# Designs tried in a protein design run: designed miniproteins, single chains, continued (5). Part 85

Each design is a single chain, and the fold is of that chain. pLDDT is the mean over its residues in the fold that is shown.

## One batch from the design tools (miniprotein)

Design m18949
Fold by ESMFold2-Fast:
Structure m18949 (fold): chain A 94 residues (1-94)
Amino acid sequence: MKVEHERLLTRLAMLVEMLKKAGAKDKKEVEKVLAEKGLDIEKVRRLAEEAIRLAKELGDELSLKFAEAFLEGDIDKAMEYIKKISEERRKALE
């Protein structure tokens, strides 16, 4: 993975874990939680769009699906893809 893509993926994964802990169920609840945490929703949207762009350029299907699920507010699906990405990276090392 390129460092830029890796950093972006890590930032989004941390946000998804926070949103899952907060119980956000859909895009409206995601935006509400982000606003309550003092986060700029527009900046978070741009991060997700950049992650989609980089994933498409790299052919990283799991990261693409993760970023799309995040952008749609499907936090449960995004959590599922984070786990799959972690498993793939673990297997690549050993």
Scores: mean pLDDT 79

Design m18950
Fold by ESMFold2-Fast:
Structure m18950 (fold): chain A 85 residues (1-85)
Amino acid sequence: EEEERLEALIERFKSMSEEQQKDFVLTVFTLYYLKLADKVIEDPSKVKPSEVLKVFGTKNLEEFIRKAAERLGLDEVERILDQVE
């Protein structure tokens, strides 16, 4: 089921290092912004993870992943997690 798959991705993210979690959040933000506005963010490293959470309308990292899956799709979220590991 999609919910079981999403829960597995959330647990996988939680098992990552803080550095890997940060890379995931910034990668999702970059891809979302490029897809939404057809624009390249000049320097994604200047964006704080807390600001990304606000843009997605989320208050914590678990909600962020759920929202990212909603907006980008589960396959894309899984691909990004694979990339940062």
Scores: mean pLDDT 69

Design m18951
Fold by ESMFold2-Fast:
Structure m18951 (fold): chain A 69 residues (1-69)
Amino acid sequence: SPKYYLIIVEGVDTGGVLRKLVKEEESIEEAIEEMVKELKERYGDKKFKITIINIETGEVEELEVEVEP
């Protein structure tokens, strides 16, 4: 069965949050990059908390990213 991941990206500066459900066979990296770009362009966020949740297992991975202003 295909695995699904819930990706949550939070702009640390403004508190804006995006969520996206992504299949494992899709590019999780590209989805994260698009979500980060959206928050950066709309709100000017520079720091992001990214949470990746495996929907089947409940496993959670968290990371923080800082992007060019």
Scores: mean pLDDT 79

Design m18952
Fold by ESMFold2-Fast:
Structure m18952 (fold): chain A 100 residues (1-100)
Amino acid sequence: MEKLKEEIKKLSEEVLKLVSQLPDADEQTLKNAENMLKMIEELGEKFNNLEKAVEVLKAIKILLRNELTGDVPEEEVEEAERILEEFVEEMKPYFEELYK
């Protein structure tokens, strides 16, 4: 379980580094990314689904890597988009309860 928390922290740092490498990345882009990463970690911890949080962060990393290099296979990009979309949809009702 602690290994998953360490993996989440490492993936979050890697995602932020990739976001900072985007050509049009500004302070707002970085702040939005930090807020998103915190939300993913908090939701994963609160619902005892840190494995899903790791999966989502890996998906985000794949999408950012594709944006920077273009060398990611289309199948991996499509899977990453699906994972992120499913997570957002699944967590939306819980997120609304958390911040109401």
Scores: mean pLDDT 76

Design m18953
Fold by ESMFold2-Fast:
Structure m18953 (fold): chain A 68 residues (1-68)
Amino acid sequence: MELDSEAAARALRELLLRQGHSETTALAAGHEVLSLGPRISAEELRRLMLSAGVSEEEAERLVRELLE
């Protein structure tokens, strides 16, 4: 299933900032999401979140929220 990359990038940036990551890290993660095109798969988003330091549990929650 595919997600809107702009919505995913925004949600990931907000999550990373809330978890105490730097603005630079949050922006870099958002840019990685957007670099995959206008739509991103749930699996690709999960992979990017894990690489950005988001836990498996938090990554799964965000993906489920965005798929609603």
Scores: mean pLDDT 79

Design m18954
Fold by ESMFold2-Fast:
Structure m18954 (fold): chain A 79 residues (1-79)
Amino acid sequence: MELREQGERLLERAVEAARAGDVETAERLGLEAVKLFVEAGDFTGALEARERFVRALAEAGVISQAEADEAVARLREMK
């Protein structure tokens, strides 16, 4: 419902912040987006949000592609 929609919007903003090099804003918004999906009962959505955020950080050069791939593989093992 509203929480899931808010989570999607915050995730989109987090990805844009990561692309702009605003890592602090990206991390803050990304964490809040995942939290909203969890509170909405959308555990699959929360895992997908975390995966997209991690990939965005790698694309922006904040973390290595190898680190992102390892984090994503771990998230996929959770479901």
Scores: mean pLDDT 79

Design m18955
Fold by ESMFold2-Fast:
Structure m18955 (fold): chain A 61 residues (1-61)
Amino acid sequence: MSMAEQALEAAERFLAAVRAGDTAAAEAYLKRYNELVSQLSPEEKAEVQKQAGELLDRLAA
């Protein structure tokens, strides 16, 4: 699995934890997402942030 794929997996798990009310898991996955995103190329980072933003928009709706 690529680092970008791992970052998106962390974003999905963060969303699932938030929906489940698991604050500790949500914090852990958000931290993992940020760590992975910081290691991506600018191009990969932009794409991952766009896809993660779409997941967050679904939570906000």
Scores: mean pLDDT 79

Design m18956
Fold by ESMFold2-Fast:
Structure m18956 (fold): chain A 61 residues (1-61)
Amino acid sequence: SLAQLRNQALLFARYAGRERASEEEVERLLAMLRDHMASAGLSEEQIAEILAEARAVYEAL
C-alpha cells in the first residue's frame, strides 16, 4: 500500500541518518526506492512527496 511504502522509505531515512550515511549513498538508495515505488504503481507526484519527506528526515538527523 501507499502507507507501507511511505513508512518503509521513512524508516530507511531514519536508519541512514543515524548511521551517518554519505549523501552519495542516500542519493543511490533514494533512486532505488523511486524505481521500486514506480514499479508498485505510484504516481510521480506521490513518489516525489515520499522521497522529499525521506530526505527531510535524513537531513534532520
Scores: mean pLDDT 82

Design m18957
Fold by ESMFold2-Fast:
Structure m18957 (fold): chain A 93 residues (1-93)
Amino acid sequence: SKLLEERLKKTREMRREEARRIKENSKNPKAIAGAALAAGVSAEELRELGLDEAAEILEEIRAAPPREAYELMMEILEAYKKEEEKRKEKELE
């Protein structure tokens, strides 16, 4: 359905905007990769934004065995969570 393709494209555009915001707010590649994973942004989309180091982390996860992939996912999500918590703490102070 053409309608389904339009909806998927719009969702991808929203995720690309999220990736750009991540780029502006963080310089930690693990936190950027974690935020991308949480937002559903692909490694290819990160490369288009010049975030090659974060893209490599996502590609490493894809290539890794399931157990190691899970551990890497948890590591980058934890890095993202720490950056988010610090940002929110500064906004509330």
Scores: mean pLDDT 74

Design m18958
Fold by ESMFold2-Fast:
Structure m18958 (fold): chain A 97 residues (1-97)
Amino acid sequence: SAEALRARARAVVDAARARAAAETDPERAVELIADAGGVVLGILLDLAVRHGDAELAARTLELAARLAEAVAAGDLEAAERVVDEALALLDRAAAAV
């Protein structure tokens, strides 16, 4: 269900954020946030494909590109912003189903 997907995405992100906050290696902290972001983006892309939503697919791919750029830069704040935007997009997409 859409609600179960939202709950799963939020739980994965919250767990990753707690682990990243405890992480002493900045590179590992970015990886933890990026891995969680990848899960949210994967859910968004699956929803886009299942519903034939080309706009949602395009927005998800844009967020994926920005997340990759944040990881390449080692920018935790940029990775966190992409994750927040992905969660907000998932909330809107799930509500529309």
Scores: mean pLDDT 87

Design m18959
Fold by ESMFold2-Fast:
Structure m18959 (fold): chain A 52 residues (1-52)
Amino acid sequence: ALSEEELQQLYETELESFYNAFLSIGFPEELARKFAEAIAQDVVELERTASS
């Protein structure tokens, strides 16, 4: 089970990784951030449910 602090760190790490990945393939900054935020949230929710 991940703590809320670990989930926050996971969110920030995934957000940064996907944001940079989307920028590297030519996405506009606004769209890259939006998609990265959505994916990072999904990753955190999957980890939260898997930690039971």
Scores: mean pLDDT 82

Design m18960
Fold by ESMFold2-Fast:
Structure m18960 (fold): chain A 58 residues (1-58)
Amino acid sequence: SEADREAAERAGREAGAGPGGAAAGGTYSQLLKDEHPELSREEAAEHGARLGAAFGDS
C-alpha cells in the first residue's frame, strides 16, 4: 500500500539508503507484512527498508 511505501521510504532515509534502496524497501515491507501479519506496519517498513538499502541500491 501507499502508506507502507511512505513508511519504508522514511525509514530508508533514516538508515541512509539512497532512493533505490528506499523504493525497494517499500516492496520488501509489503512482503514482510503479508508473510508476518504479527509485525506492525512500522516494524515491517523498517525491516523492508533495511533489506532495500542492502540489496536495492544497485
Scores: mean pLDDT 66

Design m18961
Fold by ESMFold2-Fast:
Structure m18961 (fold): chain A 109 residues (1-109)
Amino acid sequence: RTGLPREEARRIALETLMREVELAKKGDPVAALNIVGFLAAAATASDDPELRKELEKAANYFGELAVKAGATPEQVKAAMNTGRNAAKTLSPEARADLVEVAREVLKRL
């Protein structure tokens, strides 16, 4: 945990995630699995069914990129499950921050 103001923490998270997105698109399977887990966590944290659907669609897309880059389908499922389980342990405030960062990631895909 950073101890930074929430807005600054969200900005740093967005910059880090967009770097991972760029690496995933360039064929890094680890970066792709990291993005899969993040998007699955955000989908689980969201109570908006339309946003959840978009996040799940994006997670599936990065899952396909991970497999194309050399990851296994089992690793993709493990990343999704890890993200979903992590989201269940978050406070309501942390879930809200996760969802807002995920919205900003989706806009930049």
Scores: mean pLDDT 87

Design m18962
Fold by ESMFold2-Fast:
Structure m18962 (fold): chain A 59 residues (1-59)
Amino acid sequence: MMELSLELTYDSKTGKITAKLVDKNGNVIDEFEMTLNDWDDRVAAAQKIEEMVEKVRKS
């Protein structure tokens, strides 16, 4: 049973992505947000999301 979950939200109107690590009780453990204006922003966001996924994997 996983103790952490990753929630991803993308707002197409603003280009903003939000990533949240949430525990089993709904508490936010870590949060990341970035506006995706270009390809470099998308790469940076993907790398940060991969770090958060690794935290879920280790939980």
Scores: mean pLDDT 77

Design m18963
Fold by ESMFold2-Fast:
Order: sequence, then C-alpha cells, then structure tokens
Structure m18963 (fold): chain A 67 residues (1-67)
Amino acid sequence: MKKEIEDIENEILRLAEEQLPAAVPLVKSYINTIKKYPNVADDIINFLKKLSPEIAELFKKLYELLK
C-alpha cells in the first residue's frame, strides 16, 4: 500500500513538471490536502480536470488507494 501511494504521487509530480511546471507547488499542496482530508477529493479532481485530465485521473487513483 505505501509503495503504491508513493508511486502515484511520483507520477503526479512527474506529469505536473512536464505539463504544468509553474503549478508544481499547487499540485504538491493538493496531494497533501487529499491525504489529510479525503472528503475534498472531488473538488480537487474537478478543478484539476480543467488544467490536465491526465493529472486529474492520477488523483482519482490516489483517492481510491486512500479509501
């Protein structure tokens, strides 16, 4: 479980660096937020879909691992 979560976090950050380098600090903040407050995951995912559907899909996978 821990390794799977770390792998998804690393993949999210890799895509953020490639597609949205200016937003990397925001993406890191959202990863920490969803881990502490899973109930806001849908709001974060819906916002990220506007910036990158690929990053939003990885956040969905992260959320499923946190259930």
Scores: mean pLDDT 82

Design m18964
Fold by ESMFold2-Fast:
Structure m18964 (fold): chain A 85 residues (1-85)
Amino acid sequence: SISELKEELRKLKAKVEEAKTKEELLKIIDETIELLEKNPDVYGAQEAAELLKDLKERVEKGEISLEEAKTALITLIDKILELLS
């Protein structure tokens, strides 16, 4: 349900805020992609998943700082939560 999706996204956002390592952040990105891919009928979900896959590659290659990546992921989650409101 939309309520369950919103709750899972809020939990993921909290985990992002607490993430201290690149490895922790990559795990959260993967969990967020999986959650969005399970809900492809939700407006913006597929686009957000693709943006997260791009973010994941940049993090894996060391092309983006941990703080920049956390900010990008939080911003994407917040946009999805707003679309679900």
Scores: mean pLDDT 86

Design m18965
Fold by ESMFold2-Fast:
Structure m18965 (fold): chain A 59 residues (1-59)
Amino acid sequence: AEAKVAEAEELLRQSRSREAIERAKDLFDEAYEEYDDKGDHGGAFLSHMRAMILEQQLA
């Protein structure tokens, strides 16, 4: 979960292309699933929120 968040953050730091934003969103969605699976509601909430922000940027 934490590794997926770090990967997404680094990707966004290196590139803000549509493709990079889409990949980062996918990584935050994957982190959400991992946090949710282990009952980490705080980690799940933050990952989901970051994914939603990126989804708005893709619209």
Scores: mean pLDDT 79

Design m18966
Fold by ESMFold2-Fast:
Structure m18966 (fold): chain A 70 residues (1-70)
Amino acid sequence: SSSLEEKRRQLGRDLVLDMIRGMLRNLAKERGLSDAEVAALLAQLDADPVGTQDRLDKEIIERLKELSKK
């Protein structure tokens, strides 16, 4: 049923978003990002989770690569 499929997709998105929020907060501490910058990114994620998720995933990967260079 469409209801079950919607539930499955929503649960998956919620889990990934929770993981992304946690990763972003940890990355912010490591990079020395300001609380304001972190809050702005989290607010953007909450306002547009689907579009922001794809972009943020790429940005997180790039930032992790940058941190790994040191």
Scores: mean pLDDT 66

Design m18967
Fold by ESMFold2-Fast:
Structure m18967 (fold): chain A 89 residues (1-89)
Amino acid sequence: DIEEEYAKQLEKVREYLEKLSKEELEELLAELKELEKKREENIAKLEKAKEKAIAENPEKKEEYETQYKLLVEIPAKLKEMIEEQLAKL
């Protein structure tokens, strides 16, 4: 289950972030904001990849749509988690 695997990876990321200093968290946040500037181009590429995958394997449509949604959400979710950890410091 892709959603279950995603949840497990988010938990590991949360544990990792809890070990970082304020300076390390601020550096990661800056890196993510820089990547967000290219987000629109990356979203277009991910959409095309999703449609191609569905065309090649129609029976896996729901799986590919779930993967796409999670991939699109990752940068925003990571930013949120880093900001939450910074607020605790």
Scores: mean pLDDT 77

Design m18968
Fold by ESMFold2-Fast:
Structure m18968 (fold): chain A 93 residues (1-93)
Amino acid sequence: SMEEELQKRIEELQKKVDEHNKRLEAAKTISELIKEAERYKKEFQENNDPSYLEKAIELYKKAAEIARSYGDDEVADFLEKQIEKLKEELKKL
């Protein structure tokens, strides 16, 4: 019936809104983690202390894991490539 279809559509729309809000919160968290990682990269450029690169790598790893868990594979892949570059830089120290 039309009434049953409307109830199902309302439920599906509510679920989509909830999923969208979860993705927005994840994106905000990813953004904050990347911002903090960039700050540690700047500290490394100023001080050449490898512990700052290690902290940046840890934050990028956390951001990549969150991105992957929400299906943002492009963002996760990009962050994983950044992690590998930073690991190579760390090994040269």
Scores: mean pLDDT 87

Design m18969
Fold by ESMFold2-Fast:
Structure m18969 (fold): chain A 97 residues (1-97)
Amino acid sequence: MEAVKLLVEVMADDEGLPEEKKKELTEKVLKLFEELEKAKEEGDLDKMLEIYKELAELFPNNEIAKEIIKALEAVKERGKEKEVAEKFKKSMELRKK
């Protein structure tokens, strides 16, 4: 939690936000990270991607959130490739009699 507060402080300073707005952002970011932990436990890449997109909207000038979104989209794409590969392997196994 302390690392999240520090990250919000740094990002909010870049945005030039007042102290009370930094507090609101910290609280919202903490809630989003709680949801993110649940999504990670469930393996829900779509939910994780939604949460990071919301984080990027909170910090539009911060490139870190954008990089995380790109990384998650790449993981989701690789996940679909693995699913297709598994399905193809199963199909070939059925063709072998």
Scores: mean pLDDT 65

Design m18970
Fold by ESMFold2-Fast:
Structure m18970 (fold): chain A 92 residues (1-92)
Amino acid sequence: MSANEEVELARERVPGLTAGAIAHAEELAAQGKVEEALALLEQAIKDAEEAIELIEERKKAGEVEPEVAEEAIEALRRGKAELEAKKAEIEA
């Protein structure tokens, strides 16, 4: 599989992974497991940050086309923002 195909596949999975993490955190919070909900969201945010860094490094190395990398990074940044918003909501 090419590096471009790997990054495209990762981008396609971002909305589902983000929605899944949010739904799971909401269920945990509803059960009174607030610390577990926050830990899950914090891990998902960290995973998104690490994925962005990896894609940026692969773009700099010329392994991934700039357009493919930028689209994936934008999707990850949107997912991260949604996770951060849900974390703030649960912390309130």
Scores: mean pLDDT 87

Design m18971
Fold by ESMFold2-Fast:
Order: structure tokens, then sequence, then C-alpha cells
Structure m18971 (fold): chain A 89 residues (1-89)
């Protein structure tokens, strides 16, 4: 469920921002379902891609970053990684 919420946030951030075809949303979802142990790692990597894309487009909001950070924290991503994501944002 958290993976799907993260993917929905990912789609939301990209939907109005000229979504890149090279971002493998379908593949990411499949990997998350097949490898539960990778949930936190993949969620973090997806979040970094989402944040970087939104920042590049000039559409990144603090609210969206905070929502992503909260999802990652719930998934068990460490504070050091969360801080790294904030710095990328």
Amino acid sequence: ELEKKLLEAYKKLLAGEKVSADLPLEEAERILEENPELRGKLAFELAKAVVAKAKEEGKLTKEEVENILELLRKEGVGEENLKELEEVA
C-alpha cells in the first residue's frame, strides 16, 4: 500500500510536468511487489527521482516533499537518507 501511495505521488508530481518516458513506473511497481525487502530502498530511489524531476521543472513544493518524507519514514527509511532527499529538493 505504501508503495502504491508513493507511486501515486510520483505520478501526481509528473502528470503536469511533461512526464519523462524514461521513468519506469510500471517496472518500479513490479519490482516493489516482487521484492518486499526492497520496499524502503526502492521507495527512496523513486522519491529521489520524483523530487529531482519536480525541482528541474520548477514545480517542487515543500508540501509534496514533506508528504514523500513522511511516507518514506513510515516505510523505515533512515533519517540520514531523508535528510539527503531534503537537500536534493
Scores: mean pLDDT 62

Design m18972
Fold by ESMFold2-Fast:
Structure m18972 (fold): chain A 83 residues (1-83)
Amino acid sequence: SAMEEERRRELGREIVFDMYKKIVESNGIVIRSEQEARDALAAAQATLDALAAKPSLSRDDLFEQILAEATRLYAKLLLEEAA
């Protein structure tokens, strides 16, 4: 039904948001404002760009990439909800 499909989409968005929030916050990144979200987005993008320029990635580089990708997605979701 249309209502069941809509319910699943809303729950899916909440789950994705909660998952990225947990990843980001468990690694010491706390976003409390739209400005902090914009700053976190910019910092995450800079990290991803720097890693993309490397000829090979270490385990630590891959961890940093995953955390930066999670931070970028979480910050984007926060900014979309604030709009």
Scores: mean pLDDT 86

Design m18973
Fold by ESMFold2-Fast:
Parts: structure tokens; sequence; C-alpha cells
Structure m18973 (fold): chain A 63 residues (1-63)
């Protein structure tokens, strides 16, 4: 499944992805790519996010 991000969210996620060594995030992006960015970001901070927390974060980004 693909979701469309706002321009500001796309820029923020690309900055985050670059800092984590992940591939560039497109404005129209798969949910799997968003989940990977969120999970990798949380793990880099020493967090272990649940699937529900990841889903809530993605929902906030796509609203």
Amino acid sequence: MKVTLSDSDTEKLNKLAKSLGLPEVEKVVSLSTLEEVVKTSAKSLGLNPTDEQVRQTIENLTS
C-alpha cells in the first residue's frame, strides 16, 4: 500500500532517513518504507517500539 505525504513531512523524513543511512523517502511512499524509517529511528534512540506505536506514528504523518 502507498501513502502520500505532505511536502514538509517528506522533507523531515528524508532528513531523518539520510541521518540513519536509509534510502530517500518519496512523497508517494510505501507503508513498509515508512515503518522501516520509524522503527530504525526509534531503535537508534534505544527504544523498542510496538507495532501499534509504529502504526500510530505513521497515521499522524499521513493525516
Scores: mean pLDDT 74

Design m18974
Fold by ESMFold2-Fast:
Structure m18974 (fold): chain A 73 residues (1-73)
Amino acid sequence: SSDLLEELLKLRKETQELDAQVKANPKDKALQAQYLAATRQLMRATLQVQDVPEAEAQRLIAEAERALQEQLA
């Protein structure tokens, strides 16, 4: 649906803006937390649009979240 695509584009823009802010402020733990939350929402929405089974989607999100947390450490 066009509404789902609009929400996906919005989440993508918000995540890109937070990515830029985190890179500008690499020690800001609050920005890192916001970026992780936004990325998690974007990944969930993307996997839902791709009709990935919920159990598989949860596994992929958890793996990606661990990798991002390690990169931000």
Scores: mean pLDDT 81

Design m18975
Fold by ESMFold2-Fast:
Structure m18975 (fold): chain A 63 residues (1-63)
Amino acid sequence: MEEELEARVLNYLIEHGWKTVDELAQELGISKETVERIVDRLEAAGLIERKKVGGKTYYRLRP
């Protein structure tokens, strides 16, 4: 995974809070598959957290 795309995802979550994969893909102009791999890796690294609400999965930066 490109570190540049990881930094873009993290910075977006810092500024905007809870976001879905679909929202991240649309706002950053990257594929949903790329976003999924980035958020999986960032979650495994302990940098972001996820929650499920109404059948949707949301991600944000860990406090």
Scores: mean pLDDT 81

Design m18976
Fold by ESMFold2-Fast:
Structure m18976 (fold): chain A 76 residues (1-76)
Amino acid sequence: VSVSHLKFPAELNLARDLLQEATLQYPLSQKDVEALQKLLNAAEQACQAGDAALCQSKFSDFKHALNLAIKEAQEA
């Protein structure tokens, strides 16, 4: 059940879809996938707690980590 005044639920859903697609398209390690899932969960928790600044910070960390993991997988 998702009820929120924050716009972040749509962005979090997009982030989850991006992680799933990256896992299907690139040979990401289980360790990288787990780390990315933890960052995404932290962002979701911060959003639900009403800490928009922390939510944005964790979402930014997730985006950077995802790009790095994809780059490393491409170089493997």
Scores: mean pLDDT 75

Design m18977
Fold by ESMFold2-Fast:
Structure m18977 (fold): chain A 89 residues (1-89)
Amino acid sequence: MKKKTYLILVGLDEEKQKEIIEQVKKELKELGAELYGVEKVETLEEAKEAIERAIKEGVDLIVVRVSGEHPEVAQELSKLLEPRRQELE
């Protein structure tokens, strides 16, 4: 069965969102995974909600892409995902 991947895009312009979605789809196809869903959000709070929703839905992979103009958002999202890594050990 194809692995379900959820893509979360945070604080990115529409043009950049399209580029990232296309790149991710191509890479996932090569890995035998499929893009299950895409969430486009503008705030850290919306990004956290999208990640929690994807985790609750039991997707196999979560990919988060954050605008380089907001490094703080990337740091906070990384912290949210770290506890889940321990569940795989």
Scores: mean pLDDT 70

Design m18978
Fold by ESMFold2-Fast:
Structure m18978 (fold): chain A 56 residues (1-56)
Amino acid sequence: SELELGEKAVEAYKNGYITKEELIEVLQRMSDEAIDELKKKYPEFKELIDEARKKR
């Protein structure tokens, strides 16, 4: 699911396996529904997620 891909991308970024730019690219391709669920699971990333979605 898109949510699982978003969760994997956030965890990969947290562990230093992907860049901020790679994380942003994943976040920009997700649906608004999946983004809302991702922000609930990772509130510490809310600002980063919101900025990525504004650039879309």
Scores: mean pLDDT 83

Design m18979
Fold by ESMFold2-Fast:
Structure m18979 (fold): chain A 69 residues (1-69)
Amino acid sequence: MERAEQIAENAAKGLNTAIEAGYGPADGTKLTLHFTRETPDGRVETTTVSFEIKDGKAVVTGVSHEERR
């Protein structure tokens, strides 16, 4: 849970940096990003973060975390 929230925060930072530079998505755009990592013990962790661009900012609208062996 906490890790998924941190991934969402970092992804929002990246998107907002691009928007501030003029290279980001337009207001009203909905984005979904998937972050997948394999752990040393053979688990596959996927964090899915959903965003909507509002007033020139990437706003997190949903976060989910899934673990698969």
Scores: mean pLDDT 76

Design m18980
Fold by ESMFold2-Fast:
Formats: structure tokens, C-alpha cells, sequence
Structure m18980 (fold): chain A 100 residues (1-100)
């Protein structure tokens, strides 16, 4: 349902915002970075679920989500955690507004 899709996107947004807050509060804290990484991976999981649910009804949005997930994963692999969190935040906000 549309309500389920929005709820999953709001979950991804909340997780990514919390991750960004942890990274900005103490950028050199390895434990904060690990906690932020777990939150971001959970957010990417929610986005991946939304893409799967949209594949037949809105394949263009599903593809945009899959591309965003891949870009975020690449940023994470490069240690660019704040940029990865911001990408997830920006995309989730845009997707929520599109679906409302």
C-alpha cells in the first residue's frame, strides 16, 4: 500500500538523519562511525524493500531507488559516511513527497 511505502521511506529518513547526527557530533569516534554505519545499512535495507514493492507499479522510481542505494554503498566503501547519509536523507524526502 502507499501508506506502507511512505512508512518505510520515513524509517529510512529517520535512520539516516540519526546516522548523520552521530557522525557530525563526534567525527573521529570509531564507535560513533560503526553505529552510524549500522543505521545507514538499515536505511538502505528499507529503500531496497520499497524498490522491490514498486518494481511492477512504478519501475522508474524502483530503478532510481536502486541507483541511489548503489551510490550510497559506494560512498560508504570510500569512508564518505556523511555524504552517504545526506544522499539517503535527500532521496527519502524527495520520494516521500512524490508518493504523497
Amino acid sequence: SKEQLIAELESALDLAERAKELLERDPDDIQAQLRALVLMLSALGSLTLVARLLKETDPELAKEIEETVRKAEELIKQGRYIEAAQLIIDFSKKAIEYLK
Scores: mean pLDDT 90

Design m18981
Fold by ESMFold2-Fast:
Structure m18981 (fold): chain A 117 residues (1-117)
Amino acid sequence: EISLTQSPSSVTVPVGGSATLSTTISGVDISKLVIYWYKQRPGEPLEWLGSINARTGETLLDERVKGRLTLSFDVSNSTAYATLSNLTPEDTGVYYNAVPKSKDTVVYGQGTTLTVT
């Protein structure tokens, strides 16, 4: 069974700062995955931010976060990372990691709440 554990559960960062979010992935070899990052604000749909292909190291980022979002992973720790820099109050939200399990099924982490003040 694939499991995603996101850390921290919540973090507060000042405007102009940076935040690093992590997800420990179990039940699958992380090096074989494409790892997706999403953001959700209350009352809004999931917003795709970017993905990293762990086989190649190649990243795809949404235009709105290019230059501010860095995605990476560590095979030895089975952990995926997202670092978002130059934070604004609009970056406040719940950040979800997601991994495809099958052609029609996606596994989500529990989310990390980011607050920018």
Scores: mean pLDDT 87

Design m18982
Fold by ESMFold2-Fast:
Structure m18982 (fold): chain A 71 residues (1-71)
Amino acid sequence: MKNPPDAKTEEAIKLINKGDSLFDTDPELAAQLFERAAKLFQEVADRTGDEMYLLVSGVANTVAKIARKRA
């Protein structure tokens, strides 16, 4: 059975929140934070086999690309 999310998931969520707060004022830094969060979610997906983390990683990467286009 799948375990609860670990510290990496919490770190990724904090990075997304920081990126969201910077999305309009510093889109380049926001993109870097979203890319880091996506990588952490990918690591959790690889460890747990949970497709939900792959989906969240994909969303974070998409938002990072949008932020980079604004930079």
Scores: mean pLDDT 79

Design m18983
Fold by ESMFold2-Fast:
Structure m18983 (fold): chain A 91 residues (1-91)
Amino acid sequence: RETLERMIRAAEEVVAATEEELEEEVRKIAEELGKKAGLPEEKIEEIAREAITLARFYLMVAAMAGHDPETALAHALEVARKWIEELVKKL
């Protein structure tokens, strides 16, 4: 179980280093894709909040897997973008 604690601490460091950039970039993606789809601003904000939660989860998973902050951030942003694109297509 000490291994799990080390993984969590490493993930916390990566999240602390990248969380502000992650939130900013995910909001930009949601705004871009939502506006192109003709969604109201309230719906875009809802999508952004859900996408940030999803992206943050994948950021932690990538960090726990030993990825560096830049790689973990890039992976989380790709997951968020794909999820928003799929959701927007259904609306």
Scores: mean pLDDT 82

Design m18984
Fold by ESMFold2-Fast:
Structure m18984 (fold): chain A 94 residues (1-94)
Amino acid sequence: SMEELDEEFEKVIKELEKLIEERKDFSEETKQAIKTFIGLAKQAYENTKDPEKRKKLIEVMEETVEELKKAKSDEEVLEILEKAAKKIAEINHE
C-alpha cells in the first residue's frame, strides 16, 4: 500500500517534470511556477505518513497534471496551480 503510493507519487512528479520539458508554449515564469508547485507537493508528501492524506494528495496532483495538459495559456496554468496548492493545504489542515 505505502510502496504503491510512493510509486504513484513519483509517477505524478515525473509527469509534471515532463510538462516543463515538452511544453514549448509555456513561458519561463510558468515553468518556474510548476517547479515551485513540485517543491510544495514533495514537502506536503514528506510531512505526512497518513496513507489517506497521501492518497488525497496524489489524487489532487493527478487532476492537476490532466488540467495542465489541456491548458492553453500561462494564466490558465497559474489558476490551475493556485487551486491545486489550496487543495493540498486543505488536506494538511484536516
Scores: mean pLDDT 87

